Designed miniproteins, single chains, continued (5). Designs and how they scored, part 8

Each design is a single chain, and the fold is of that chain. pLDDT is the mean over its residues in the fold that is shown.

## One batch from the design tools (miniprotein)

Design m16243
Fold by ESMFold2-Fast:
Structure m16243 (fold): chain A 117 residues (1-117)
Amino acid sequence: GAAERAGEGAERAAEGAEKAARTGDLEGAEEASRGSAEAGIAAADAGGSTGAKGGSAAGASAAGAYASGLLGLGGRESARNAASGAKSAAIGARGDEEARERAEEGAERAEEAAREA
């Protein structure tokens, strides 16, 4: 369901953030962007007006992650954008406990990757 997709999107954002942090590659930034966007869409699906706001914020973060990769700003910047996207999705999913928990876990992983970059 939507909650499961939010968790999957956040996990993908975390994987992208980890790759971006290690390599600085555009591919990592693209994965981080895609995961943040997927998490945001699922969060909007899972919870009312709060979900819609979180989804929009996660979408903006997804754009930021991709742009950071395109501009060659380094893996840490792409990873930080991915973490922000996953965190926004978690806030958006607050009306659904399962969606929120999975998105929060993804955000924590992405944030850890950014710190290690």
Scores: mean pLDDT 71

Design m16244
Fold by ESMFold2-Fast:
Parts: C-alpha cells; structure tokens; sequence
Structure m16244 (fold): chain A 60 residues (1-60)
C-alpha cells in the first residue's frame, strides 16, 4: 500500500530525528549548556514529523 509505505518512511525519519535530538540534548546537558538554536530547530522538525505520522495513522 502506498500509504503504508509513506507511513513507514515517516516513522523511520521520526525515529532517526528522535535519536539525533536525544543525543544532542544529552551532550548539551552533560556539558552544562542550554539547548542550542540548532537543537531547538531539530526539536521542532522532530515534532512536525511526529504530527505527520499521527495524521497518517488516523487515516488507517
């Protein structure tokens, strides 16, 4: 199904971004730094992909 393939792609992208975001947040916390603008943008991107995943799941 084209919808299931698209859902799989978005879920994999969300997972990849989430791992990257967690890595950056942990690194910055260990270094005693607040979240960088790059980390905040990554968080926004991760949230936007997660919303798209939820929208596609609602269509199933």
Amino acid sequence: SPLLEKLRELVMEEASLTVKLMGQLIKERVEGRPPSPETLELQKETNEIGEKVRELIAQL
Scores: mean pLDDT 86

Design m16245
Fold by ESMFold2-Fast:
Structure m16245 (fold): chain A 86 residues (1-86)
Amino acid sequence: AEGSRRLAESILEPLRESQARVQAELAKPNPNLEAIKYYGEAARLYQRVIDLANNGHKLPLETLQRLPELLEEARALKEQGKAAEA
């Protein structure tokens, strides 16, 4: 339970950052649609991991240990969003 909760909390920060970047771009007169796409997909995947951790009140540790692969995918999408801004 402690490891699952700590993992969810560590994901909240990059989730919020990805959501904030999407909102910041949408507020511009000429939003960067590519950046919005990648940050939006990253935020969706981070949210998915949190939902799995919260709904899996009997998730085995082996399943939780596989969640880092989903987190790596989310991080890659966030990096693509940052690259699109450059």
Scores: mean pLDDT 76

Design m16246
Fold by ESMFold2-Fast:
Structure m16246 (fold): chain A 134 residues (1-134)
Amino acid sequence: TVDDVLQQARDRSYSRLSDDDRQFLDQVLQQVRNNPEKAYEILFKAGKQAYEEGRYHLATVLFGKAVELDPDNPDGWAYLGLALFHSGFPREALLAAEKALELDPNNVTAISVLQFMAAMGLEEAKEILEKYKK
């Protein structure tokens, strides 16, 4: 399934985490345990920070955990797609970005992520954008 393919990419990203990445992840997971009502917000914010720092495997793991908590939030899926693309998982990135558009075909983040992937030469991203265009 799509979820199984995305889980494999997340597991591979986890296996590629540095010691510093693992320490950051442990700190974030401790914040989640101390504030379970804000778990999605904590994970999503941490994922964005990791992404901005170029820590793409860490960002993939964090956004992966965020979409597990709220699978209906298109922004989580869109950012997971972006992190997967930079982590070297372009096919899985397309699957995550398309999931975001299935949830919200007008999602600005998902459209921007797919436009970025298309500009980087992924023709399949253009096909997804056209499929959800009305």
Scores: mean pLDDT 87

Design m16247
Fold by ESMFold2-Fast:
Structure m16247 (fold): chain A 59 residues (1-59)
Amino acid sequence: EEEERLARFKDKSLTGQKVKTKDGKEGTVIAQTDDEVYIKFENGEIKKYKYSEIEEVLP
C-alpha cells in the first residue's frame, strides 16, 4: 500500500520534467493526472499520453 502510494506520488512530480516517449519524442510535462500526462513538445504542440507510453523521465 505505502509503496504503491509512493510510486503514484512520484508520477505527480513529473510536472515540469522532461520525458521521452516510446516513439522517441522528447517534451516537458506541463500537467498530469493519475492516468495521463500532458506533454508540451519543442514545436509548441501539447499532447496527452498515458504513463505506459512514456519510455523514460530525463534528468
Scores: mean pLDDT 69

Design m16248
Fold by ESMFold2-Fast:
Structure m16248 (fold): chain A 79 residues (1-79)
Amino acid sequence: HMEKKIEETKEKLVQAILSGAPLDEIVDLALEYAKLRGDEETIKALEEFKNDPNNEEARQVLGDLAKEAIKEYEEKKKK
């Protein structure tokens, strides 16, 4: 059941990014995705980005997570 929630949240995150949703919405979805995965380092970085959007390290973590989610979504879509 947890695996299904992770996949659904990843799809929501990817759709938000592809549709050009507001950055706040993308960050909130990325946080939920990271929390479901138990990725404490990513959670911390995203919380730091939410407090300071000029934090380049936190911004890079968000960008890397977004690229990973999009890549996984595209691989699934090819089937």
Scores: mean pLDDT 78

Design m16249
Fold by ESMFold2-Fast:
Structure m16249 (fold): chain A 74 residues (1-74)
Amino acid sequence: SATEEKRKEIIKRAEEIAKRAEELAAKDPKAYGYAGHARALALAAKAEAEQGGDVDAAEASLEAAEEYLEKAEA
């Protein structure tokens, strides 16, 4: 279903955001706070999608994770 494909996409994107946030935190202490928030939100989105929970909530967490990742990269 379209919802199932969306869950898989959220999981994939969440893993990519979490990995990038970990790389930024390791290289730049100034990025640590924003990178930490991005990672936490990405992992929350992944958990929601994996548990078959609220896709809209998972998408909102993923969007927030992406925003914090952008702040970490600034």
Scores: mean pLDDT 83

Design m16250
Fold by ESMFold2-Fast:
Structure m16250 (fold): chain A 93 residues (1-93)
Amino acid sequence: SMAERQELLLRLIETSDRLTRLYLIAHGLVLGLELPEEVLASLSEEERRQVEEFAEALRLQAEAARHADTPEGQELAARAAAFLRPAAEEIAA
């Protein structure tokens, strides 16, 4: 359910490293999950920008998946991967 997904996401945000936390916030926003106002209010201007960049990258990744067999889809996938790289590197560390 959406409520269970929201609860799990909030637990992950609470226990994650900085970039992973920003990535999870962006993912929740892209999925249309309700995030507590205090979570969004705790973000600095720089962190809000990073969340917006991750959210855009996730939207591009979803668009690329719909057109994976096209040059346009491959270009969108590469752009999305570049924007998500900082979070991926933190998760891998």
Scores: mean pLDDT 75

Design m16251
Fold by ESMFold2-Fast:
Parts: structure tokens; sequence; C-alpha cells
Structure m16251 (fold): chain A 93 residues (1-93)
């Protein structure tokens, strides 16, 4: 499951990069921040050996993703950036 999850994350990052390259005029600071936190998450995921810690990481990411989706639905770009920046800081620790 960890290997499958890693392959899926890589595929999602590649898809996001392809979309950003295809539509650079539509991909702003938020897109770059998202790609940055995905890379940090990938590194944290790889370095996390305990299943419980990995599950806690996945749960935290899931909640952040829901908050980001809600901010996007409301058109609140500043809130979206805030959430992503907080997630990046969490992943750096």
Amino acid sequence: SKEEALNEVLAEIDAALEQAKANPEKHDEITILRLEYLKLLFEKWYNTKKQEELEELAKKLGEASKEIAEARKKGDKEKEKEIIKELIEYLKK
C-alpha cells in the first residue's frame, strides 16, 4: 500500500506539473505553493517509518485538503494560500 500510494502521489504531481505548464497564465502562486508542499509531503512520507505516524500525516493532509477545497469554492485565494503555507511549515518540522 505504501508503494502504491507513493506511485499515485508521483502521478498526481506529474499531472499537476503538466497542467501548470500547459496553462501558465492560469496557474498562480497557489499552484506553486501546492507543488512545493506536495514535494515536502513526499519527502516526509518516505522518511516516516511508523504506520501510525503515516496515518496521522495522511489525516492532517486530508483535513487541510478539505479546507483548501472550501476556500476555492468561496473564491478565497488568500485563505487558500494561508492554509498551504501553514501545511508547508508543518512539513518542515
Scores: mean pLDDT 76

Design m16252
Fold by ESMFold2-Fast:
Structure m16252 (fold): chain A 82 residues (1-82)
Amino acid sequence: MKAAMEEAEREVERGERLVREIKATTDDRRGILAAEVALGLAKIALGVGKVTNDGEFALEMVRRMVEGLERLLADPEDVSAG
């Protein structure tokens, strides 16, 4: 089960890079705060997984948070079709 934990750690590092990119490319305070909260939750999930020795839980939660970060970078809350 160590492979899942290592993958979760890599996903957190990817999330940190995404948050840095969001902060460098936007002045949207809400988007920046949402990104920082999502990354914080991912780090908490990784910590919980390490304490409980549950790499699958850590990986699933971290992936969800990182996917949320990618959506924040790529898509606004709602895109009205023209």
Scores: mean pLDDT 76

Design m16253
Fold by ESMFold2-Fast:
Structure m16253 (fold): chain A 68 residues (1-68)
Amino acid sequence: SKKEEAKKLLEEAVKKSSGIIKENLEDIIKNIFTTPTDVLILSLEKLVEYSSGEVKKLIEEAIEILKK
């Protein structure tokens, strides 16, 4: 599923992140199957604003998968 593919990318982002970004990613992953897709996209787009480098790229790739 799209959520399963997005989860895999977000788990990689968790491994490369720290602090508040990591905590927010872990919370999103925990609730990924129970959270509506539009709400997930909004949460991830907010997280992109505070991220950089490979972490930002992985979150953006997850958003693209969810939008398909």
Scores: mean pLDDT 86

Design m16254
Fold by ESMFold2-Fast:
Parts: structure tokens; C-alpha cells; sequence
Structure m16254 (fold): chain A 70 residues (1-70)
């Protein structure tokens, strides 16, 4: 399930450091592009779009936290 995959990548982004979160965001972007190219279901595409947005927010939070630690 693309929803399960997206949820798992977002959770991995939350658990790691900023580099891990960036890696998960990149993987989700690739999965979204592949789903669109392969004309996957609207539900699968929406699930991956939501996961990308959530992972991007996590990356931003981690970057902001690192800036505050400096």
C-alpha cells in the first residue's frame, strides 16, 4: 500500500537526524514521480503527496532546531 509506505517513510524521517529526514523526503519524491508516471490510483498519488508534505515539514523543523543549537 502506498499509504503504508508513505506513513513508514514519514515515521523514519521523524526518528532520524536531518540527513535521514532529507533522505526519506527524497525517496518519497521519487515514489510520487513514479506513481504519476505509472498512472497509479488517485488515492495512491494523494497518499504520497501527503507524505511528501509531512516529510518536508519534518525536514524544516529539524533544520530550524539545528540552527537554534548553533
Amino acid sequence: SMKKYGDEQVEAARRGDVDSALEQLGRLHLALVEAMVNRSSSDDIKALQQAVLEAADIVQEKLDEEERRS
Scores: mean pLDDT 85

Design m16255
Fold by ESMFold2-Fast:
Structure m16255 (fold): chain A 90 residues (1-90)
Amino acid sequence: SFIDRARRLMELIIEVLNTLAKRYAKTDPEKAALLEEAKKRLEEALEQLEEDPEGSLREVIELLRELSERFPDEVILGLLTAAAEELLRE
């Protein structure tokens, strides 16, 4: 279902953000803090997924776009944004 696919994608994004936050914690604690805050926002969106699947996914897309502007070298964020946008178009 759409909800199951959205949940799996959001869970994958949370894992990616967690991995990036741990990596940046060693070199740039302020960037790590931004990623941890983004992860928290995404976890909150995941809690609302069954009540508002499209709104939750739109929040995730907005969050990933914001992160891509702040982390332009992190190609994975652009790929995840594209995946979320494609899922929303279905």
Scores: mean pLDDT 87

Design m16256
Fold by ESMFold2-Fast:
Structure m16256 (fold): chain A 79 residues (1-79)
Amino acid sequence: ALAALEEEAARRAQEAAAARLRELGLPELAARVLSDDPAVVEEALIEAAKLLPEADVQAMLEEIAAVQREAAAELAALE
């Protein structure tokens, strides 16, 4: 149950990042961040950070962090 919530949170974060990357014109990197390999996801996010304006990178990272914080709050409530 808790492990499934952690997996769901990670999936939501990846989907949010992919949607933002498509919006910003980087569909190749969007496809890579949907990978089940965390190394591929991390490399895609690093490449996106090199190609995007600072404001867009910041907004994307804040969105990912918000999804992760929501999942952490749910996990804490389910002890």
Scores: mean pLDDT 75

Design m16257
Fold by ESMFold2-Fast:
Structure m16257 (fold): chain A 96 residues (1-96)
Amino acid sequence: STEEFIERVSELVRKLLEAGKKDQVIEALENARKANLDDPSASPFQKLAVDYWLNKAIEAVKAGDFEKAVEYVRKAASFATDRALETLVSGLEKAL
């Protein structure tokens, strides 16, 4: 389910940020953002929403605001395509 996927992404982001792996989190978020933008099945609204929230998440990671980073990733995941979500989980799990 989408909710189970959002919870998994949230858990991975939190664990990696607690481990000090912020650059790896940023890379995973940027790769997911690109995958969503490049996905022809994504609506124009999904492309704008995911791009907006993932960019805010990246800014929050850079600022050290981990609670906001997780919140913004959750918002992005709710609009993201399956391809973007798979890219995000794969990138985050690789960083573990």
Scores: mean pLDDT 87

Design m16258
Fold by ESMFold2-Fast:
Structure m16258 (fold): chain A 59 residues (1-59)
Amino acid sequence: MSQQAQQNVQKLGDQLAKEVGLDEASQQLKTGSKAARAAGNDVTSDILQKQSDQLEKQS
């Protein structure tokens, strides 16, 4: 699993939270996780889900 991909998702999550708030950012990452899984990209789906869970815990 790529550590760089996880760092990129963390940065994206932080930017989204700053622009739209923690709840909306968490929901967008969760939607992205579902889309990635539907496309067969389980690695990206897992990273997005983990970041969504992190933002939800901060809310």
Scores: mean pLDDT 75

Design m16259
Fold by ESMFold2-Fast:
Structure m16259 (fold): chain A 81 residues (1-81)
Amino acid sequence: SIAEEIERLIEALRDSTDGAVIFVRWALEELLEALRRGEMSEEEVVEAFRKLYEIFGHQLSPEDRALIEETLRRLEELVEK
């Protein structure tokens, strides 16, 4: 599910001390909470995640960026099906 993929990414980023990663993780936690409360649809959460990556992705390490891109790709597949 969309929620499970986001939760998995948050857990994978948990040990990072990089400010950009900490901010992205916080933003993902807010998106997950909004999804769980019904304040955002799955489609709106995926669009917000994509915008987050477009704005902040360049500040991330190649390894963290690859992890986020892989998660975004899986989320886009889930919304299309």
Scores: mean pLDDT 81

Design m16260
Fold by ESMFold2-Fast:
Parts: sequence; structure tokens; C-alpha cells
Structure m16260 (fold): chain A 55 residues (1-55)
Amino acid sequence: SAAEIERLRAEALALIDERLSGEKRERVRQSFLEAVARDPSVTLLRAAIADLRRV
């Protein structure tokens, strides 16, 4: 659902801001936003969140 995608997207962006810094934060944030814009999916978002939680 669109609401679930927006919630997960917001969660992933918050984790990027929390877990990363400097150039790496900017690069990962940009790549993430581009990937989600191209093909938004719950599976992609959940995978991104899981990866960010391991940082």
C-alpha cells in the first residue's frame, strides 16, 4: 500500500540520518531515494531498513 511504502521510506531515511554521517550519509541517501523513485516496493524498503540496522 502507498501508506506502508511512505511509512517504511520515512523509517529508512531516519535510520540513514541516525546511523551514517558525512559523505557516506549523502551518498547512501541519494542512492536510496533514486532506487525508491525507480521502483518503490515494501521488499526493497524492508531490506534497506534491515541493512541500516546492521550498521
Scores: mean pLDDT 81

Design m16261
Fold by ESMFold2-Fast:
Structure m16261 (fold): chain A 70 residues (1-70)
Amino acid sequence: MSPVEERVALHETGVTGLSAEQLAAATRIARELLAKDPNISAEEIAREIVRRTGLSFEQARAIAEAVLAQ
C-alpha cells in the first residue's frame, strides 16, 4: 500500500496515534471476522483486534465500527 493510501485509511477511522501498520492489521482482522460471520458485533471484532495487535479497546472499537459501516 502507498503512504497516501495508508494516510487516507487513518483519516477514515478518525483514530489518532495509530501507525499505518497497526491500522492495516486491525482493518484486515475486522474484515476477516466479518467475512466469517456477517452478524458479528463491533465489540467481538474489537476484542480480537486488541488480542492480535495490542491496540486499546477504544481504538479497536472505532476501527470495527468503521469496517461495519462500509
Scores: mean pLDDT 72

Design m16262
Fold by ESMFold2-Fast:
Structure m16262 (fold): chain A 55 residues (1-55)
Amino acid sequence: SPLEIAKQATARALQVTGDWFDQSLTADPATRAQLEAQNRAQLRQILAQTDEQLA
């Protein structure tokens, strides 16, 4: 169902953002910038996959 797809996408988004946050706590500034870029890319992929499943 669309609601279930949305719930799963939200759970994945929370997981990747949590991982990014945890890794950022011990990272140097350059690594933090890299991790932020990776998190943004992962969130974009989750949105794209979710849009395809809901179409």
Scores: mean pLDDT 85

Design m16263
Fold by ESMFold2-Fast:
Structure m16263 (fold): chain A 91 residues (1-91)
Amino acid sequence: STLTVEEIPARLPAIREGLLDEDPAVRKRALIELGEILAILQTEPEEKREPLLPALEALVPALERALSDEDPFVRELAEQVLKGYEEFLKK
């Protein structure tokens, strides 16, 4: 399925819920979708990216918890997503 930039604001609350889900498969899916969102935003001009930064920053505490997740694949995905956040926020 193709995710568009216009869909991103509506997806961020769902990603937050997924990151807190008791099922590691749901947490992995949320992290994968968040990674896709970061990739999409890197192709968009800065004026379209900046309004989404506060909502993305609000996900950081959940991402930091995922670094200590019981599932090693969740931990790996969280590390990759946070690396993307660091590169994104420096721009």
Scores: mean pLDDT 81

Design m16264
Fold by ESMFold2-Fast:
Structure m16264 (fold): chain A 73 residues (1-73)
Amino acid sequence: ISKEELVELVREVAKEMGFDEETIKELEKAVREAKSINEAVQAAYKIIKERYGKEKAEEFVEKLKLKLVELKE
């Protein structure tokens, strides 16, 4: 998966979960700065946990992982 594909997936999941535009932009930036998919997921988790809480952060990571598995096919 390319960095831009990962950014698009993160944006899509964040919008599906109803996150605000400011949070979505912060997530996009964190993903672009990440050196790996794992680092990007960890950065996104921290941002969402801080803004929306642990439960929403865990839900986001689960949804993102499902979409990543679909793209690997």
Scores: mean pLDDT 81

Design m16265
Fold by ESMFold2-Fast:
Structure m16265 (fold): chain A 84 residues (1-84)
Amino acid sequence: SLEELLEELERMIEEFEASPDPRMQRFAKDLRSILEKIRALLEEARKTGNQSLLDKARRIALTALEVAQELLELEARKRAERLG
């Protein structure tokens, strides 16, 4: 569900925020901005009853999750390569 997607995105953002790496902190800030945009779309959808805004919010949430997952995987891989 969209609620589960937003909860997962929030958890991933918190992982970036917990990192001492300035690049991870920057990713967290950018993802927070995207999350706020999603929440604004949901609020507008609630006020207007416009289901297309809910669909747009879901698409943005899915894309943000995919990007966040890829960034975490890429950083984990880079760290493994530097240690090997």
Scores: mean pLDDT 83

Design m16266
Fold by ESMFold2-Fast:
Structure m16266 (fold): chain A 70 residues (1-70)
Amino acid sequence: MAEAEAALARVESQLAIGKEKWAAAPEEERERAKKEFEPLLERDLAEARKLGPELEELVRRSARLLREVL
């Protein structure tokens, strides 16, 4: 549980940072945020998978919903 919660919290935190950068940033900063965000999200999803398929599914669904809101 704690590991899955940590992975989810990291994804949510990264998305929140991304949103703030997107809202106020020039295009060059947005590209930087994309490069930083995408590999970190992929890493967190991979880590969640190591903890179990149910945990990966939870993180994956959360990430999908957050991406739709962005």
Scores: mean pLDDT 66

Design m16267
Fold by ESMFold2-Fast:
Structure m16267 (fold): chain A 92 residues (1-92)
Amino acid sequence: SEEIKKLLEEFVRAVEENSPMEKLAELIKKIGEKLGLPEDLIEEYVQKVLNATSLDDLIRILAEIQSNVEDPEHRDLIAQAIQQLSQLRNQQ
């Protein structure tokens, strides 16, 4: 989905720009909704983002989201976001 790709790219950019955790949580909610995840699982990931204290926490949350996605295209888009965040971590 082009919308999922755009939201993931926006999420990575928001992390790079040190955006507030509330903005990252809003993006994760939108991503989860577009991925068709259950509402309770989306709420869990939103709370994990709000409580995230490191880039490694955000990478782990995306990996957990990916584990609940069966669509190979969506899994690849999430993997690309994880890779970009991992590169950002290694540059700091």
Scores: mean pLDDT 88

Design m16268
Fold by ESMFold2-Fast:
Structure m16268 (fold): chain A 115 residues (1-115)
Amino acid sequence: MYEKLIEEVERILEELLSMSTEEVREKVEELGIKADSDAAAYLKLFGYKVVELIKKLIKDEKERQRLLEIVSDIIAEEGARAVERLGDREMSEEEIRELLREIAERIIEEIRKLS
């Protein structure tokens, strides 16, 4: 179960890393998700895709809820940390890609601990 979840999270990361900022912004708008920065658009799209994946693959309600909380907490913590580190400047596309990799690695590590 978790091996497939990890593989699909890695696939979502690879997909987002292959997208331009314009493509990410367009996809977020199509999904009705509000994002006020490029970084927020990437993080919200990644979170949306991972949440939908967990809902699809994890049938146990308690396990699903736990995984959703883990994902939400990691994205919120790493996003807040990035904002504090940047102050008044906007993230570059390269910095956003690195942040996405860090978030995905943390999510995968937490999933592995549940195995």
Scores: mean pLDDT 83

Design m16269
Fold by ESMFold2-Fast:
Structure m16269 (fold): chain A 68 residues (1-68)
Amino acid sequence: SLMDEALRAAIEATGNPDGIVGARYALRAYEEGKSREESIEIAKKYSGHPLSAEIAAEAALRKYEELK
């Protein structure tokens, strides 16, 4: 699915589980109508590791936009 492919990109970008959790929050926020920038900030806020969350969220949202 689109979400599965986006999450694979997040996993490839970071091995940190907190980053991947952040990517999941970013993808949900983006689907709910938040901007890319707002979605990344949500990922950083609700992740245990802001740097990994930013990297993972950027990769996930890029892949999501590519496939839509």
Scores: mean pLDDT 85

Design m16270
Fold by ESMFold2-Fast:
Structure m16270 (fold): chain A 84 residues (1-84)
Amino acid sequence: MDMEEMEEALREAERALAQRRYEEAIRLVEPLAKRLATEEQIKEAEEAVKKERPDWSELERRAAAMVAAVRKVLMERKREEAER
């Protein structure tokens, strides 16, 4: 899977999250998170979301955290490619 395909999958997950389709957002982003992010990065993102939004459910927090973690990794990879 090239970067363009990963960015498209992330956009679909972000759309599902915006539409409050949390289970679908997780299903779409989980394969990317497993390939790109460490368990520690996902856990840190979940803790950050929990601090900012303590009223959100576990499902909402997990969906938002996974999307945020994948987005950060893809942005950092794009930045590294641009510098080389």
Scores: mean pLDDT 78

Design m16271
Fold by ESMFold2-Fast:
Structure m16271 (fold): chain A 69 residues (1-69)
Amino acid sequence: GLPSDETLARLAAREGISLETAREMAEGGLPSSAAVTRAIGRTLRRLGDAIQEELETGKPAPPVALEEP
């Protein structure tokens, strides 16, 4: 059967999709919130690598609180 509404709501929130879309994906055999979490984790890791490269070049935008080098 489909995951619970609570599980689907968590999945939808993590992907930025509607609950209805999450149900449709679950019907297609992709019900695992763990798989979604891994996909988000991979995206964040790639983004982190890009930020790290910018940090190495000294061109990242500093946080709002840090402006005295």
Scores: mean pLDDT 55

Design m16272
Fold by ESMFold2-Fast:
Structure m16272 (fold): chain A 68 residues (1-68)
Amino acid sequence: MELDTLQKGLLQKEIDDLPSSSKSLEEVKEGVVNFLRSVSAPEEWIEKVKNAKSREELIEILKEILKK
């Protein structure tokens, strides 16, 4: 499955906002997981997001998803 231009834009905004976000890592991960599920993204992407241990790692995972 591929993200459309609008979905990629929403995910890019999440990446851009992550370093300055007041949300906890867990809250951000939940938001991203819910978004990915709403667009029927592969469970492998959802698993990678859930396993992120830091905001920096999460940003790199999201960048990989956007490149696909």
Scores: mean pLDDT 76

Design m16273
Fold by ESMFold2-Fast:
Structure m16273 (fold): chain A 72 residues (1-72)
Amino acid sequence: MTPEELLNESKNLNDQAVGLLLRSRDLRDQAAATTDPTQSETLTTQADTLEKQAVDLGNKAATLYSESLKKS
């Protein structure tokens, strides 16, 4: 991969991670607004899953960004 391709892929993964974090935040807000404990727990579990996926994508993006700098 060229440094430009690594940078573009890093940005794409970071954009995906941000999207997942925003969705996770929305689910947490919904969980806080519900009076149903089962619904609240389900929404919180879904939010936790998306947050973990976002962290994994962010870490991969950081690795690709680092590689782009080394090949410049």
Scores: mean pLDDT 84

Design m16274
Fold by ESMFold2-Fast:
Structure m16274 (fold): chain A 84 residues (1-84)
Amino acid sequence: EPRDLPPPSPRTAELQVKIIQLLYDNGNKPLTPSEIAKALGVPVSSVNRALRLLEQQGMVESKKVGRKTVYSLTPLGVQVAQRL
């Protein structure tokens, strides 16, 4: 069933764009939420929120590496990054 999700707040939308650009500029190297937060100078909680929205949009994918979860762009995410 379609679920009515509120649009991301302007700050969350800006963070989503920055995460996409960071992953693209980093050669789509898988990064942990902590690494993304450190690179962007934002709290990990904000990054986790933005990553959840990006996963729901199919723009990023998560992969478990040991005890860490890493995120990288999907083919759709790469196409979006190329247009930014």
Scores: mean pLDDT 78

Design m16275
Fold by ESMFold2-Fast:
Structure m16275 (fold): chain A 59 residues (1-59)
Amino acid sequence: MSEEAKEAKAALDRAVALALRNSPGATEAQARNGEVSHGAAAAMVVAARREYERIAGPL
C-alpha cells in the first residue's frame, strides 16, 4: 500500500478505537458497522472508511 493508504487505514483504526472507547461493551463489529449509540463516533468511522476507499480504491 502507498503511505497515504497506510495513513488512511490508521485513521480508520483510530476511529473504530474511539467508537469502542465511547461504547464500553460494544463489539468491534458493531463499531465498524456504526451501530454504536454515539452518533459522532459512528460518523467518524464512516468518514474514515470512505477516505480509505478514496485512496486505496473501492472495497
Scores: mean pLDDT 70

Design m16276
Fold by ESMFold2-Fast:
Structure m16276 (fold): chain A 55 residues (1-55)
Amino acid sequence: SAEAYEIRKRDLLEVTRNALKNKVDESTMNGLLATAERELGEDVAEELRKLIEES
């Protein structure tokens, strides 16, 4: 559903922000990107990549 999509997108963005604050390794960040692409598609994965690059 659209609601589940928006909740999952918000959750993944929050997880990514927390991962950046905690300075997790590149393998963990790549796992988050792969999960976002698999579950929500390339557009959301690209949003995560931009967050990572801007940090």
Scores: mean pLDDT 83

Design m16277
Fold by ESMFold2-Fast:
Structure m16277 (fold): chain A 94 residues (1-94)
Amino acid sequence: NALEEAKRLVDQADELLTKASEALENGDIETAKNYLKQALDYLIEAARLLGDEGVARAAENIKKMLESDDPFELEVALALASILLTITKKYLER
């Protein structure tokens, strides 16, 4: 079932975004980028399974921000990824 697979991917993304937030708070930029990249990859796959090209495209655009080493830009990327996660979760719960 595509919905159950998407839920699993979204739960994994949620966990990874929490870890990315902790890494940013600790100043571990490389670890934060790795967790953010993995979370966004899971969100892209979940959006693909749900047929939501808008969410997939937004996640791809956020991934481009991961080319930055600026902690502020990475914090913005984390916030945007968290918004996409919330939107995707609301879709799955309806």
Scores: mean pLDDT 86

